# Designed miniproteins, single chains, continued (4), part 27

Each design is a single chain, and the fold is of that chain. pLDDT is the mean over its residues in the fold that is shown.

## One batch from the design tools (miniprotein)

Design m12911
Fold by ESMFold2-Fast:
Structure m12911 (fold): chain A 98 residues (1-98)
Amino acid sequence: MEEPLYVGVIQAHGLSDEKWPEVASTLEELAKKVGVKKFIYDASNKQAVAWDSSKERLEKFLEEATKALLEMGVPAVDTYLGRRATDPLELWKSAKAP
């Protein structure tokens, strides 16, 4: 029995591999500043995933992350905010592989 968690996903499009480490570092720093509980980046998919028990915290993180990435010259940014459904495995499969 676990409380529902929220998951936020950020994808950066049109970003070169050379710039991805800078983007990943910026997102990690923002996640720490906003107080997101868990944060992981996936350089292969140019994607970051964050988890929190607070929807409002994740919404703030996604908004600030989008602004930062656009200011860095990322051509397009997609974000998704979801909640844990009845099946927690669905969030795990979409957020992080073991």
Scores: mean pLDDT 71

Design m12912
Fold by ESMFold2-Fast:
Order: C-alpha cells, then structure tokens, then sequence
Structure m12912 (fold): chain A 65 residues (1-65)
C-alpha cells in the first residue's frame, strides 16, 4: 500500500507542476492517464489485490481532478 501511495503522490505532484507551468489540458490529461497506468502496473508487480490497486488509483484520480 505505502509504496503504491508514494507513486500516486508523485503523479499528483507531476500534474500540479504541469498546471503551474501552463501546460495545455490535453498535455495534462495525457500525463495524468500515464501516471494512473503506471500506478496500476506498480500495484500489480507488488502483488497487491485488485481492490487495493483500485483504491489507490481512485484516490490519486480524485486528487488530480
């Protein structure tokens, strides 16, 4: 859980930095999607349950919206 949460935090930070730098919504959406996909992959590699992965992905998605 904690490592997956840390990856999610990195994704949130990236999206916030892109917005602060004036990136377009299309660019922000692309990187946000990539971050969520990587978060899911990391959870799968760590052997987390689907429920744990979904919770981490949804929490991260809420924070970037």
Amino acid sequence: MEKVEKVGESGVALVKELRAAGASEAVIATWARYALEQLRKVGEELGLSEEEIEKAVEETRRRIE
Scores: mean pLDDT 79

Design m12913
Fold by ESMFold2-Fast:
Formats: sequence, C-alpha cells, structure tokens
Structure m12913 (fold): chain A 88 residues (1-88)
Amino acid sequence: MEEEEKERKEKLIEEFLALLERELSGRPDLSQAQIDARLAQWRDYLEKLSAEQIEELLRQVQEQLALRRRWANADPAERAALEALARA
C-alpha cells in the first residue's frame, strides 16, 4: 500500500541521515550549519529515490562504517590488510 511504502521510505531516509550526521559530527572542519546543509541536500536526493534504492545505499554505507570500525580496532597486521583492500 502507498502509506506502507511512504513509511518504509521515510524510515530508511531517517536512518541514512542519522548515520551521516553521526559521521559528519565527528569532523572538526565542519560547522553545525554545514552539517545541516549537507543533510538537507542528502534528504532531497534520497526523496527522489525508491525505498529499495535507499535500502541498498544504507546497506553499502553500513558496510563501509563496519570496515572503518574494524580498522580502528585492528592490530597492525589487520590494519595493513584493510589498507590494501581500501587501495584496491
């Protein structure tokens, strides 16, 4: 139904923007106004996509964040392997 699709899409957009805000808030070179502007641009873009396309993008971002988290917790040998993968 149209309402279920709209609710699913909005939930995916909010989840994506929450992850993006968390990542951008970690950057010392960005002001809150710049973060807000980037989030607004991403919201406009995501609203033009289907729920399935947003879900795929969210999955890709989550995978990249998991890889970065693994990098932060990795020993020197594991970090070398992750760096090689990032350069490929």
Scores: mean pLDDT 73

Design m12914
Fold by ESMFold2-Fast:
Structure m12914 (fold): chain A 67 residues (1-67)
Amino acid sequence: SAEDIEKSLASAIEAARAGDGAAAGSGAQELYHLGATKEQLEKVARAAEEGGARLGARQARDMVRRL
């Protein structure tokens, strides 16, 4: 649902900004399976890149490429 996507997006961005690459990456994968948009996944990737969460950034970019 849209609410599930919004909740997961907020959590993934928070983890990404905190530098938690594993949590950000898992969040990006969950967002992809929930049907998140390319723009929403790009927000996670950018937050992870800015937060130094390298694994999360890479996994979020992988999800973007699948859309």
Scores: mean pLDDT 85

Design m12915
Fold by ESMFold2-Fast:
Structure m12915 (fold): chain A 67 residues (1-67)
Amino acid sequence: SAAEYAREAARRAMAAGDAASAAAGWQHYLSAVTGKVDDESAKRGAEAAEAGDAAASGQHIREGGGS
């Protein structure tokens, strides 16, 4: 389903460290399961999130130390 597609896109973006794409995918997942959004609209959003993951994966978090 489009909801599962959006969730998978969000999870992949999170694994890649792309917070923006992860947030977009999660929003489309939630809209599909709670807001009764059309599957087509949810899938379209999930595709945008996946494109973002491919384009901007690996966001670095600046920390003052550690591994």
Scores: mean pLDDT 62

Design m12916
Fold by ESMFold2-Fast:
Structure m12916 (fold): chain A 68 residues (1-68)
Amino acid sequence: MLSQEELDELNAYLERVAKEVTEKLKDDPEKLEKAIRELLRVHMLSVHRQEPVEVAKERIDEVAKKLL
């Protein structure tokens, strides 16, 4: 299981990336909705698979980069 500290770090990272994606896609609500859903999906998968925080962060970054 991920520790509470690791979960808090990953959640803070996801919130920061989601904020950046929201700012960049503010004029395209359909693309923004799809981007946020994909970020949440990848986050849930990383937590379920108990991936290291650094690996989970990299996957979040890859998704954000692909969607922007």
Scores: mean pLDDT 79

Design m12917
Fold by ESMFold2-Fast:
Structure m12917 (fold): chain A 86 residues (1-86)
Amino acid sequence: EEKLEKDRKLLAEFNKKMAELHKKIPPVDSLEGRIAALRKLKPERDKLVEETLKKFGFTPKEIEAYRALLEGKGDEAARLQAEAFR
C-alpha cells in the first residue's frame, strides 16, 4: 500500500543519488588508479542504499526486498515485502 509507493519513490531518488555518486569518481592518470576508484565506489553505494532506506524508516527486511528488486528478483522482493509489513 503506502509503503509500496514509498519504495517506488525511494527507487527514483536512489537512482538520482547513484548518478551523483558516480560523478565523484576522480579523474586518474593510470588504469590501476581507475580500478582502485571503482572499488572505492562499491562500499559507498551499499552504504548509500542502506542509510537512505533506514532514514525513511525502512526495516532491514524492507531493505532486503529493495535489494532483491534491484537484482531483478521480483518474486523474492515480494516475499520480503510481505514479511516486513506483518
Scores: mean pLDDT 65

Design m12918
Fold by ESMFold2-Fast:
Structure m12918 (fold): chain A 65 residues (1-65)
Amino acid sequence: DKEKKIQQVIDETKGLYEQGVDPYLLAKYTVDRLRSLGVTDKNELREYLKKTLLDDEQIDYALSV
């Protein structure tokens, strides 16, 4: 189920953020994971990333590279 896998990515990203993983690398890694699940629309990616602990600067960095 695509939605369940997307939710797992969001939850894992929150956990890694809380563990002190570099937030810019984490944002890029999370974008790549969501794209591999078929989330390719930039606005949809941004909305999913907003559900994590990543801030707008980190999200914009991940979507611009």
Scores: mean pLDDT 86

Design m12919
Fold by ESMFold2-Fast:
Structure m12919 (fold): chain A 84 residues (1-84)
Amino acid sequence: SMDDIRQETIELFRLIAVESDIFVAERMLAKGTPRHLELARQQLETARAVLNDLLAETTNPELQARIQALLAQVNAQLARIDAA
């Protein structure tokens, strides 16, 4: 339906925004100061929450695959921060 197309488009735009936020968090993590690590952790935890919500809502298999890949990336980065 047209509503389904609209919803998938909104989900795609939210996914692109989260990918950008993850990229910024990775750059913060690369700076390695305690403040940058804490800011990166907070951004990655927020990104994880948004990705989990998107995964629960989307019926698009391509978006599901992208979300799962990003969740794996975010979880790996959070584990790295927690180990520091």
Scores: mean pLDDT 86

Design m12920
Fold by ESMFold2-Fast:
Structure m12920 (fold): chain A 67 residues (1-67)
Amino acid sequence: ALSPALREQALAILRAAGLSEAEAEALVRKATDLIRQGKGKEAGELLLAAGLSPEQADRVGVLLVLG
């Protein structure tokens, strides 16, 4: 499971990017699942498709890998 502190940081970035709480939670769940499957590239593509900048997607990706 993700560290609660790292999860909250990821959710804060997603909300700042304009996602609702429900959208941010669903995206964190999907991206975390992809990362755990070794599909980090697909997780990054998912974050970009959701409307994140490359910088925002990178920050979220790092937090999800570290959690």
Scores: mean pLDDT 82

Design m12921
Fold by ESMFold2-Fast:
Structure m12921 (fold): chain A 79 residues (1-79)
Amino acid sequence: SLEERRRELRRRRLQFYIDMGEKLAKLVKENKTNEEIAEESQKLMDEYVEFLKDEIERARKEGDTELANELEQRIKYLK
């Protein structure tokens, strides 16, 4: 169902943030510079935006216009 798909997408999005936090924490433990940590953070955020764009296309194909619009708004607020 669309509700189940939205629930799974929410879980996948939360997992992305967990994975990003773990990767950045590892860089801190490896004594990477603040600049290297910032560059990796930006790269991971760019990967997240691409993930959201893929999910927007899937939502459109499935006729879930409300989900597609919600995800487009989320991208708008990412820097």
Scores: mean pLDDT 83

Design m12922
Fold by ESMFold2-Fast:
Structure m12922 (fold): chain A 58 residues (1-58)
Amino acid sequence: SVLEEADRERQRFADEVGEKAAKKYGPEIGEAHREYVLARSLDARREARKRILDLVNK
């Protein structure tokens, strides 16, 4: 389905974004960026966003 193809592309994009963020800001922020891109629920997305902001704005 179109959604399945979009999900595979999203996973590849999440890996790329996470790797680049990890190189700049460290592995925790990289993983949080990856989680944000892959989030399927509001709660998961909000938690990843909070993690990114907490680590960047400390």
Scores: mean pLDDT 80

Design m12923
Fold by ESMFold2-Fast:
Structure m12923 (fold): chain A 92 residues (1-92)
Amino acid sequence: MRLRVVVHYEGGETEERSAEAETPEELFQFAYDAIREAAERGAAKVELELETPSEEQARRLGEQLVTYARSLGWEAEAEVSGGRLRVVIRLP
């Protein structure tokens, strides 16, 4: 499984990271940590691309990440295509 993260800052700077995970739990942890770190560093937007073994896992991860972001008052959207998940989070 793979995670790609693009973090956007209000200054126009971007940061890109990627990680590979053996389990859905590791993939979620990497995504969670990336979102949290970006927020702590004052990011304006975080884009996540996740490759999972199935559409069901992609959908569940998307729901978890969107729910987490929205619980913090952030705007979040998720798109699922097969085992691929795209999540966009906009920070205040």
Scores: mean pLDDT 83

Design m12924
Fold by ESMFold2-Fast:
Structure m12924 (fold): chain A 91 residues (1-91)
Amino acid sequence: MDELIAAMDRLERLVEEASKEMSPEQQLEVGILLGIARIYRGLSLMFNDEEMLKKAGELVIEAGELALKYTKNEELKRRIREEIERIRRLL
């Protein structure tokens, strides 16, 4: 569980870095997914619910996939792909 949370935190930071180069509309789309993920994560901690944490992980992956589509930074794309794969292994 802690390993999944750590991977989610790393992917969120990479997505936030990618968002600096996005349009306002792209930032909003990514921000909504990250916002919903944070709600599921908070609920998972409150209720000790692993399924809510997995849902948060899935939403952070979706935000990461949008960041891959929208960023032009090849090094950032490589790092985002690595953290997406890490989260998928833990789900």
Scores: mean pLDDT 86

Design m12925
Fold by ESMFold2-Fast:
Structure m12925 (fold): chain A 97 residues (1-97)
Amino acid sequence: SLAEQITEALENKDFLRAAFLLGSAARLTLEQVQELADVLRDYWRGRLSREEARERLARLLGPEAATAVVEGVDAVKRKDLEEARRAFERALEALRG
């Protein structure tokens, strides 16, 4: 599934691939995909707080999808890949509705 591919990309620290997969679902421009990749990387590395990451992601994806993406990233960091997949499934659902 797309959620499994996003989870795998983040587990491999491939932020650009994760951003491309999410951004394709959100119909983002290539510039917005690059911004999304930067947010995911900076949040992963602790350069953005959870609140800052959520705010920046919400501008790109909307607040519901942004919250789910943060939950997914947190789950990957904990190596809870099933929780991560479910979180990214919720993010993709929010992007469609």
Scores: mean pLDDT 91

Design m12926
Fold by ESMFold2-Fast:
Order: sequence, then structure tokens, then C-alpha cells
Structure m12926 (fold): chain A 65 residues (1-65)
Amino acid sequence: SPVTDGMDQIGRSIHNNDIDSFTRILRQMGVPDDSIQQIQDMIRQGVDNTDVMRQVIMVVGQVRR
């Protein structure tokens, strides 16, 4: 599914520290820029990838698109 494919790509982008790909995918999934910025800040602060992915799942769920 598009959501599953997007989540897989997001996980790889976080693992590879590829913030540009990560941002592009979240925007394509309809995540607001403010939420994307918050998640980027978590990555820059060295928050665990599991907690970053939890935040991604939550914000994607909120947009429901």
C-alpha cells in the first residue's frame, strides 16, 4: 500500500540520516510542515530512531490520508 511503502522509505531515510528524502515523503503523505519540522528536530537532537518512527506513525495517523 502507499502508506506501507512510504513508511518503509521513511524508516530507511531515518536510518541513513537522509533528511531530504524523509521530508519529501512526509509532505507527499500530507503531513503538515510544522510536524515535519518537529520530527526533523528530534532527529537532529539524536532521539532514538524507534521514538522518531513512533512520532511519524502518530502524525500520519492524524492526517488520515
Scores: mean pLDDT 77

Design m12927
Fold by ESMFold2-Fast:
Structure m12927 (fold): chain A 94 residues (1-94)
Amino acid sequence: MSPYDRMKDSMIKHAKSMVPGWQTMSPDQVEDSVFQFGQNVYDRGKSMGFSPSQVRDMVKDVFDVIISNIDKKHVDAVKKAGDKFMKRIDDKEK
């Protein structure tokens, strides 16, 4: 397993552990909290020397896992947080 795969697995496990807490929040609180979690994944990936493309793919995979594991009422909030965050990464790297 590569260092990238190890970090991605660790971030996915952390995201899954956060899902029960997020499910007790309002949609607005979930959007903000999930966005902040995405920033933490991004910053950690960059600090470990992964390429912008690798960090982007990792953050996207983490958001996809959150969407798959969170309850239906919060899915739109997570998707909105993910789309907003991915656009911010794109704008920073161009």
Scores: mean pLDDT 82

Design m12928
Fold by ESMFold2-Fast:
Structure m12928 (fold): chain A 71 residues (1-71)
Amino acid sequence: AEAAAEAAAGAHTDDLLLNRKQEVIDRVKETAERILANSDEATRKEIEDNYKLAVDFIERQAALVAARRAA
């Protein structure tokens, strides 16, 4: 059951990364900007650092999916 759920989630995630990568990144950016608008300077730095990590993670996952598909 867990393996089947993970396979379904993986397929959905792959579709999002390949067909909706920019949309996902844009949503993360919009969320970060919304939080930043209501945050102090210390919290803003932490959110900016987390946003960069999230974008890097999405980019790396998309690259891995693309590489596996090309192989």
Scores: mean pLDDT 70

Design m12929
Fold by ESMFold2-Fast:
Structure m12929 (fold): chain A 65 residues (1-65)
Amino acid sequence: MEVSQTAAAILRLVALDLEGRNEDVVINGKLVVSTRGLSREEAERIRREAARNLAAGKEPVKAPA
């Protein structure tokens, strides 16, 4: 279920996916997803997984550093 901060993070992830932009996404001051240095395909997959996980009330997928 959506909560205000989670909803904002999901919308940000969807917007970045549609724009094809690799940016860090934060929620409540925490880094949720970092796509810097990833290929467009890898960044897209990670953003989609994170958005789905947040929508389902699960932890977002974090890119390996």
Scores: mean pLDDT 67

Design m12930
Fold by ESMFold2-Fast:
Structure m12930 (fold): chain A 85 residues (1-85)
Amino acid sequence: SAVEEEVERLVRELIEKGKEVKEQTEEALKNGDYEKYEELDKEFFKYFSEVFLRIVELYRSEGKSSEEALAAFVETLKKEVEKAK
């Protein structure tokens, strides 16, 4: 469905952003820049939360409950993470 395609796209973008942030946080830690590490972690958590809420809204638009939306999100995330390896 169009919703499934959009969720898969959002999850792929989330994984890509997570990989970018991981590389940046690893560099910050190597440099002893704990302030930069905390900033990056906080910014990624905010981004993750916004993307997660959009995905839940998309699934709910198809009549899924919040619990079903969370389960579907987790399954899609696992699937896309395996594909990205």
Scores: mean pLDDT 85

Design m12931
Fold by ESMFold2-Fast:
Structure m12931 (fold): chain A 77 residues (1-77)
Amino acid sequence: MTKEIAKLLSEAAEELAPVDPEMLKLLEKAYKSFLNSDYDSAIKYLDEAIERAKKLGLEEAVKKLEEAKKLVLEKKL
């Protein structure tokens, strides 16, 4: 789970950083919140990242962020 989420966020960051470098801070906040078991904050930051990626038309980054969100939600249960 943790390794899979880290990989998905890293791959999304590679696509997003050249277009929107502020996204790196958002993804870092999401991951740190997840590591602290603050799943609500992690989901909030991931939702913001997904919305921004959709506005940029980066469909593959959106898919990776949505999969990361799904894994976080599975941990919240």
Scores: mean pLDDT 82

Design m12932
Fold by ESMFold2-Fast:
Structure m12932 (fold): chain A 73 residues (1-73)
Amino acid sequence: KQQALLEAEQLAQQGAELIAQGNKLREEGDVDKGAELIVEGYRLRSAATPEGGREEGRAIAERKKAEMEAKRE
């Protein structure tokens, strides 16, 4: 149980790092790759929830994915 909490924290940090890298790539002009990293970062943050809040994180990731795809189109 404690191990799952530590893994959740690691996934949350990794997700945040990917979101930051994605935003940087978008500012550098690589919008497509930046968007992919941002979406992946939100997916990892969704996976970081041990049990109870997992669906909430998934909903956030899906909403962000839809926004990024709409902007791309």
Scores: mean pLDDT 70

Design m12933
Fold by ESMFold2-Fast:
Structure m12933 (fold): chain A 76 residues (1-76)
Amino acid sequence: SAEEEEIVARFVASIQGLIDLLRADPDAFSDEELLQAVERARGLVELLKPKVSPAHLAELEAALAELEAAVAAHLA
């Protein structure tokens, strides 16, 4: 559906934007803000799992994994 496509696209864009900002200016975010962003992203993926197609779920999970990896690398 158009609503599903929009939700998935917005989620992916938001995650990519956050990763890009973190890489451009690593000091812009506190560790707590980054961990909260990961928690919120995880919660939204879990909420959307039963509501989206398998292809869209794969896009959501891939974006979440990229965010988790970027935050883990930043905190290391």
Scores: mean pLDDT 87

Design m12934
Fold by ESMFold2-Fast:
Structure m12934 (fold): chain A 80 residues (1-80)
Amino acid sequence: MSRQRAAMQGLASSIGSRDRDSAIRSGQQLRTLVPPDLQPIADQIISSVQNGDFDSAIDYLRQLGRRLGIDVTISPPSTR
């Protein structure tokens, strides 16, 4: 759980800052940490980020977090 939570939070921060390279890297890491039945959601997050669709990426990340029982905050440090 803690590793998955950290990976999800890192991905959320990268998406929030619109850093595609970091978000893709974090998404790939997260994909290896989730069960196979949830990997399609992780793939959708990565695909959305690659297409610049950060809103869809956030929605898929929230769906994944709910399925894993992990709460995720999407607040880039620069906006706090």
Scores: mean pLDDT 77

Design m12935
Fold by ESMFold2-Fast:
Structure m12935 (fold): chain A 78 residues (1-78)
Amino acid sequence: MELLELARHAIGGNLDEAEKLVERMKKEHGDEAYELGKRILAIRKYGTVEDVQELARALAEGDLEKIKEIAKKYPPYE
């Protein structure tokens, strides 16, 4: 559920709220969740138009596997 909320905030341009969600994911689920969250932020910052549109579609469909697949294409945002 938090992964979908994070993707929604990132696409919506609510980067401050997205950063807070990533920090909460780290505390609740550990470093793997933190890295995944940072990769999703990287899509918003550095992603191609196609990848951002594909992420938006996956978000609308609740497709967690597709969101993770797109995120793996990007390094964690620093």
Scores: mean pLDDT 79

Design m12936
Fold by ESMFold2-Fast:
Structure m12936 (fold): chain A 94 residues (1-94)
Amino acid sequence: SEAELEALLEEMERLLEEIERRVKEAIDNNSSREELLQLKTEMMERWAELQKRLRELYAKASPEQQARLEARLAELNERFQELMDRLNEHIQSK
């Protein structure tokens, strides 16, 4: 449903906020390479699970809903990638 899809997008936005906070905290605290890798693995797995749920809901959406969602999904994926890139830079610096 549209409500389920909107709730999932909100859950994805909340996860991005959590990732941003935890990445910042890990960097500010000079976390070990192992801790940064564990954080990356956890976040990649959590994001993949939300992406799986999204694909299932997206497949049931109307063409008009899919078109509107593509832009928002692109923005969410870009934000996730930017956070992962930031984390990777700090892993490589260790």
Scores: mean pLDDT 86

Design m12937
Fold by ESMFold2-Fast:
Structure m12937 (fold): chain A 65 residues (1-65)
Amino acid sequence: SGAAARQAKEAEAQALIKELEAMGASKSTIDFMKANIQNARAGEIDYDTVIERLRMQLELLRMRR
């Protein structure tokens, strides 16, 4: 997809990082996810994979047990 679609996915990934920080995710988890976003920018991984991983981490934090 074009540059506009990549920019939209980057913005979504950054918004999900902020949600993880607000929910108290560890610094190591945040740093790992930021590295995944950097890899997506470099074309090493798909943005959809990074967004899926971010959403999974948010769900795990919501499932407090």
Scores: mean pLDDT 84

Design m12938
Fold by ESMFold2-Fast:
Structure m12938 (fold): chain A 57 residues (1-57)
Amino acid sequence: DEVVERVAEELGISREEAAALVETILSGGRRLLPADLLAKLTPAQLARAGRIVQEAL
């Protein structure tokens, strides 16, 4: 998935972590991120991931 690859590259995380983040964003009101992933991402990185996903839709 191009979106997952882009998120992984932009945030410097693994493709598996990017896939989990993209799925969380696509779920809308459900923000269930793995605790370890949430701990290493900043609010700015989360906002960037959201923009990448929205631009790809």
Scores: mean pLDDT 73

Design m12939
Fold by ESMFold2-Fast:
Structure m12939 (fold): chain A 88 residues (1-88)
Amino acid sequence: TELAREALEALKAGDFETAGDKIVEAARKYGLDVKIAEQAAEALRAGDFKEAALYLLSLAVQAFRKGHPELARILAEIAELAEELAKK
């Protein structure tokens, strides 16, 4: 969960590049869909926060299904922040 926590902190700081990189690293480490993680990272870098939130929610569901509920919770929190960024 450290990588996902680092992604959350980066997103809060407005560092979308680092947030995206950490999401992809977490996906690789926990056996999540790396292509979806890369799409989430690209959307964050492009400022497409609504699109990013959808990919992040997909990753959160996958993390939960694979038995990583803490990772799923953090990914869902990152998705929620992306949705808040989309409103501004």
Scores: mean pLDDT 87

Design m12940
Fold by ESMFold2-Fast:
Structure m12940 (fold): chain A 95 residues (1-95)
Amino acid sequence: MSVLEKLKELVAEASNKLAAAKTDEEKLEIARELVEKLKKLLEENKEKLSEEELKIIELQIENLEEGIEKKDTLGIEMTVGTFLLYLSVLILSKK
């Protein structure tokens, strides 16, 4: 499984948890856990990603962190959806 596929699995799992969450506090906790898991996977696999892939991933992580800081649960949900789309496109662009 590629690094992009592992990232997509983490983001998809978080998307499902966000859809099931009943409170903003639960959504913020899901987002924090996702950011920690994404940063760990990125740190361990940075050399396996292109500069362009890394920039896209880092921007989405920054958007999630901003959403957590501002307690913007709608922004978090929108960022997770956008991130899934970008990861899907990046995976499909590979032969």
Scores: mean pLDDT 86

Design m12941
Fold by ESMFold2-Fast:
Structure m12941 (fold): chain A 100 residues (1-100)
Amino acid sequence: MTLLSPEQVQAELKQLLDRVKNVDKAPQEFIDMLQEVIDKVPSLSPQQANDLYQVVLHGVDAIKAGVDPSTVIKIINDFLSGKISLEEAEERINKLILEQ
C-alpha cells in the first residue's frame, strides 16, 4: 500500500475525528483517544504513523460492527505502547468483529 508521511496521516486522522464525532457519534472515550493519537503522530516515523493509522481505521470498523469501544481503545493503546505488534493488534480487532 502507499506509505503516507506522518503529516498526511495526521491530516487523515483529523478528518476521521470529524467523521466519528459528527457522523458516527462515537463515544467520548474513543474521541479522546483519537485526539491523543493525532497529537502524537507528527513525532512518529512514516512506518509507525501508517501502522497506527491502519489500526485506528480497523478499530473504527470494529466499533461500527458493535464491538465495545473500551476494548478497541485498549488494543490501540497496547499497540501504541509497544505491548503488542501490528499483526497482533489487527488479529485481535478482526476476531472481535467476527465474534459479533
Scores: mean pLDDT 82

Design m12942
Fold by ESMFold2-Fast:
Structure m12942 (fold): chain A 94 residues (1-94)
Amino acid sequence: MKEKLQKEIDEAFQEAARRALEVAGEYAKKHPEDVDKANEAIQTALGAVQAAREDPEKALELARSITDFPEAQERIVEILRELVKKIEEAKKKM
């Protein structure tokens, strides 16, 4: 049972990272003139997903720092909120 819950958490992190990359990549393609800013947003999104493992509040702050692409920021913040909720629900079952 505990192994299944750990797998659920790991899958949630993998899915969140995949979704964050898709969002950031989509905005990079729409804004080729802002490639450097788009690359920074991608790195920040990945950093936020990783931070969520230890500090959900820091993860949300990192996502909110993606100010150059407000729509991407909103979607990434939502992805992180969903990730945090899934982790908390899985931990309650442990």
Scores: mean pLDDT 74

Design m12943
Fold by ESMFold2-Fast:
Structure m12943 (fold): chain A 87 residues (1-87)
Amino acid sequence: MDAFKLSEKEKEEISKAALEAAKASTDPLVKKALEKAAKAEDLLHAEAYASLAVMLATIAGDKKSLEAATKVLQKVSELSNEKFAAH
């Protein structure tokens, strides 16, 4: 099902947002989860890794990492809504 597969443009948008968030994050596990989100080939993997980053930042109590990870998850959710609301 190619509807979940990211286009090159969508991959670039998610990769850029996730890598910027990883640089802004202070927790190493959150950074790793965001780097995995940046390398995601499909929307489900991008959302899973972004959600993991938010969860890890919440557990760590790192507000800066949480803010950065939440922005990535919002971007992935926005792209998901555009794909599935338009289809």
Scores: mean pLDDT 79

Design m12944
Fold by ESMFold2-Fast:
Structure m12944 (fold): chain A 63 residues (1-63)
Amino acid sequence: MEKVKASKEDLSAEEQEEYIKLVKEIYEKDPKYIENLIYESDSAGESALAFGKKKLEEEKKKA
């Protein structure tokens, strides 16, 4: 059973909290990366969580 829905269209409250935790972990390891993600999401007018999720998925796909 999937406990987390990775859909960009819908983020449940539970999923959002899980994602926030992940962002915090990454921020502690590489704050510059997260700062760049926040800047891009803000510039695009998107939710930082939704934008960051999408960006991280693409990054993993490329790497």
Scores: mean pLDDT 59

Design m12945
Fold by ESMFold2-Fast:
Structure m12945 (fold): chain A 88 residues (1-88)
Amino acid sequence: MELVQEARELARKTIEAAKAGDFDAALENYAQAVYLYEKARKTDPSAALEAEIARNRAGLALMDAGVDEKTLQKVSQEALEKARKELE
């Protein structure tokens, strides 16, 4: 529960940073949000759906702000791999 709330807050900060043109902060917050959402997805299916929607919205906001899809896929994949590696 708390993990999803933290991820949602990071997704919100991702959108705000992207709108401000701070792509370094936006990508860092996006990576952390994806990481926390992946951990939540494996432990709570209901929280996982909400998490996936918020993560996708943050990714779309980054693309709308000018971040290319390949960069987002790379950042997302690295965060997912980190989360999966840390889960038992």
Scores: mean pLDDT 78

Design m12946
Fold by ESMFold2-Fast:
Structure m12946 (fold): chain A 87 residues (1-87)
Amino acid sequence: SPGTQALLKELEALRNELKKGLEEAKKAGDKEATELFSKALSLLDKFIETVNTPNTTVPAEEMLGILQEAVDLYRQGKETLEKHKAE
């Protein structure tokens, strides 16, 4: 559906932001931020693969829940990285 395609594009946008955060964390040597971004990226990759698998049924509410979890991990990674730079 058009709504599902729009949501998947938002997930791809978040994935790109996570890749940027992961690269920045690795360059800074921040292992904790690196792990947080890596977990968020793995979660998004697994979910995207799942929704593209034949014979699977994923409700929109569940997709929103996964997006929220990935956003939370991204936020934690950003906060950790900024703390490292501030200290």
Scores: mean pLDDT 77

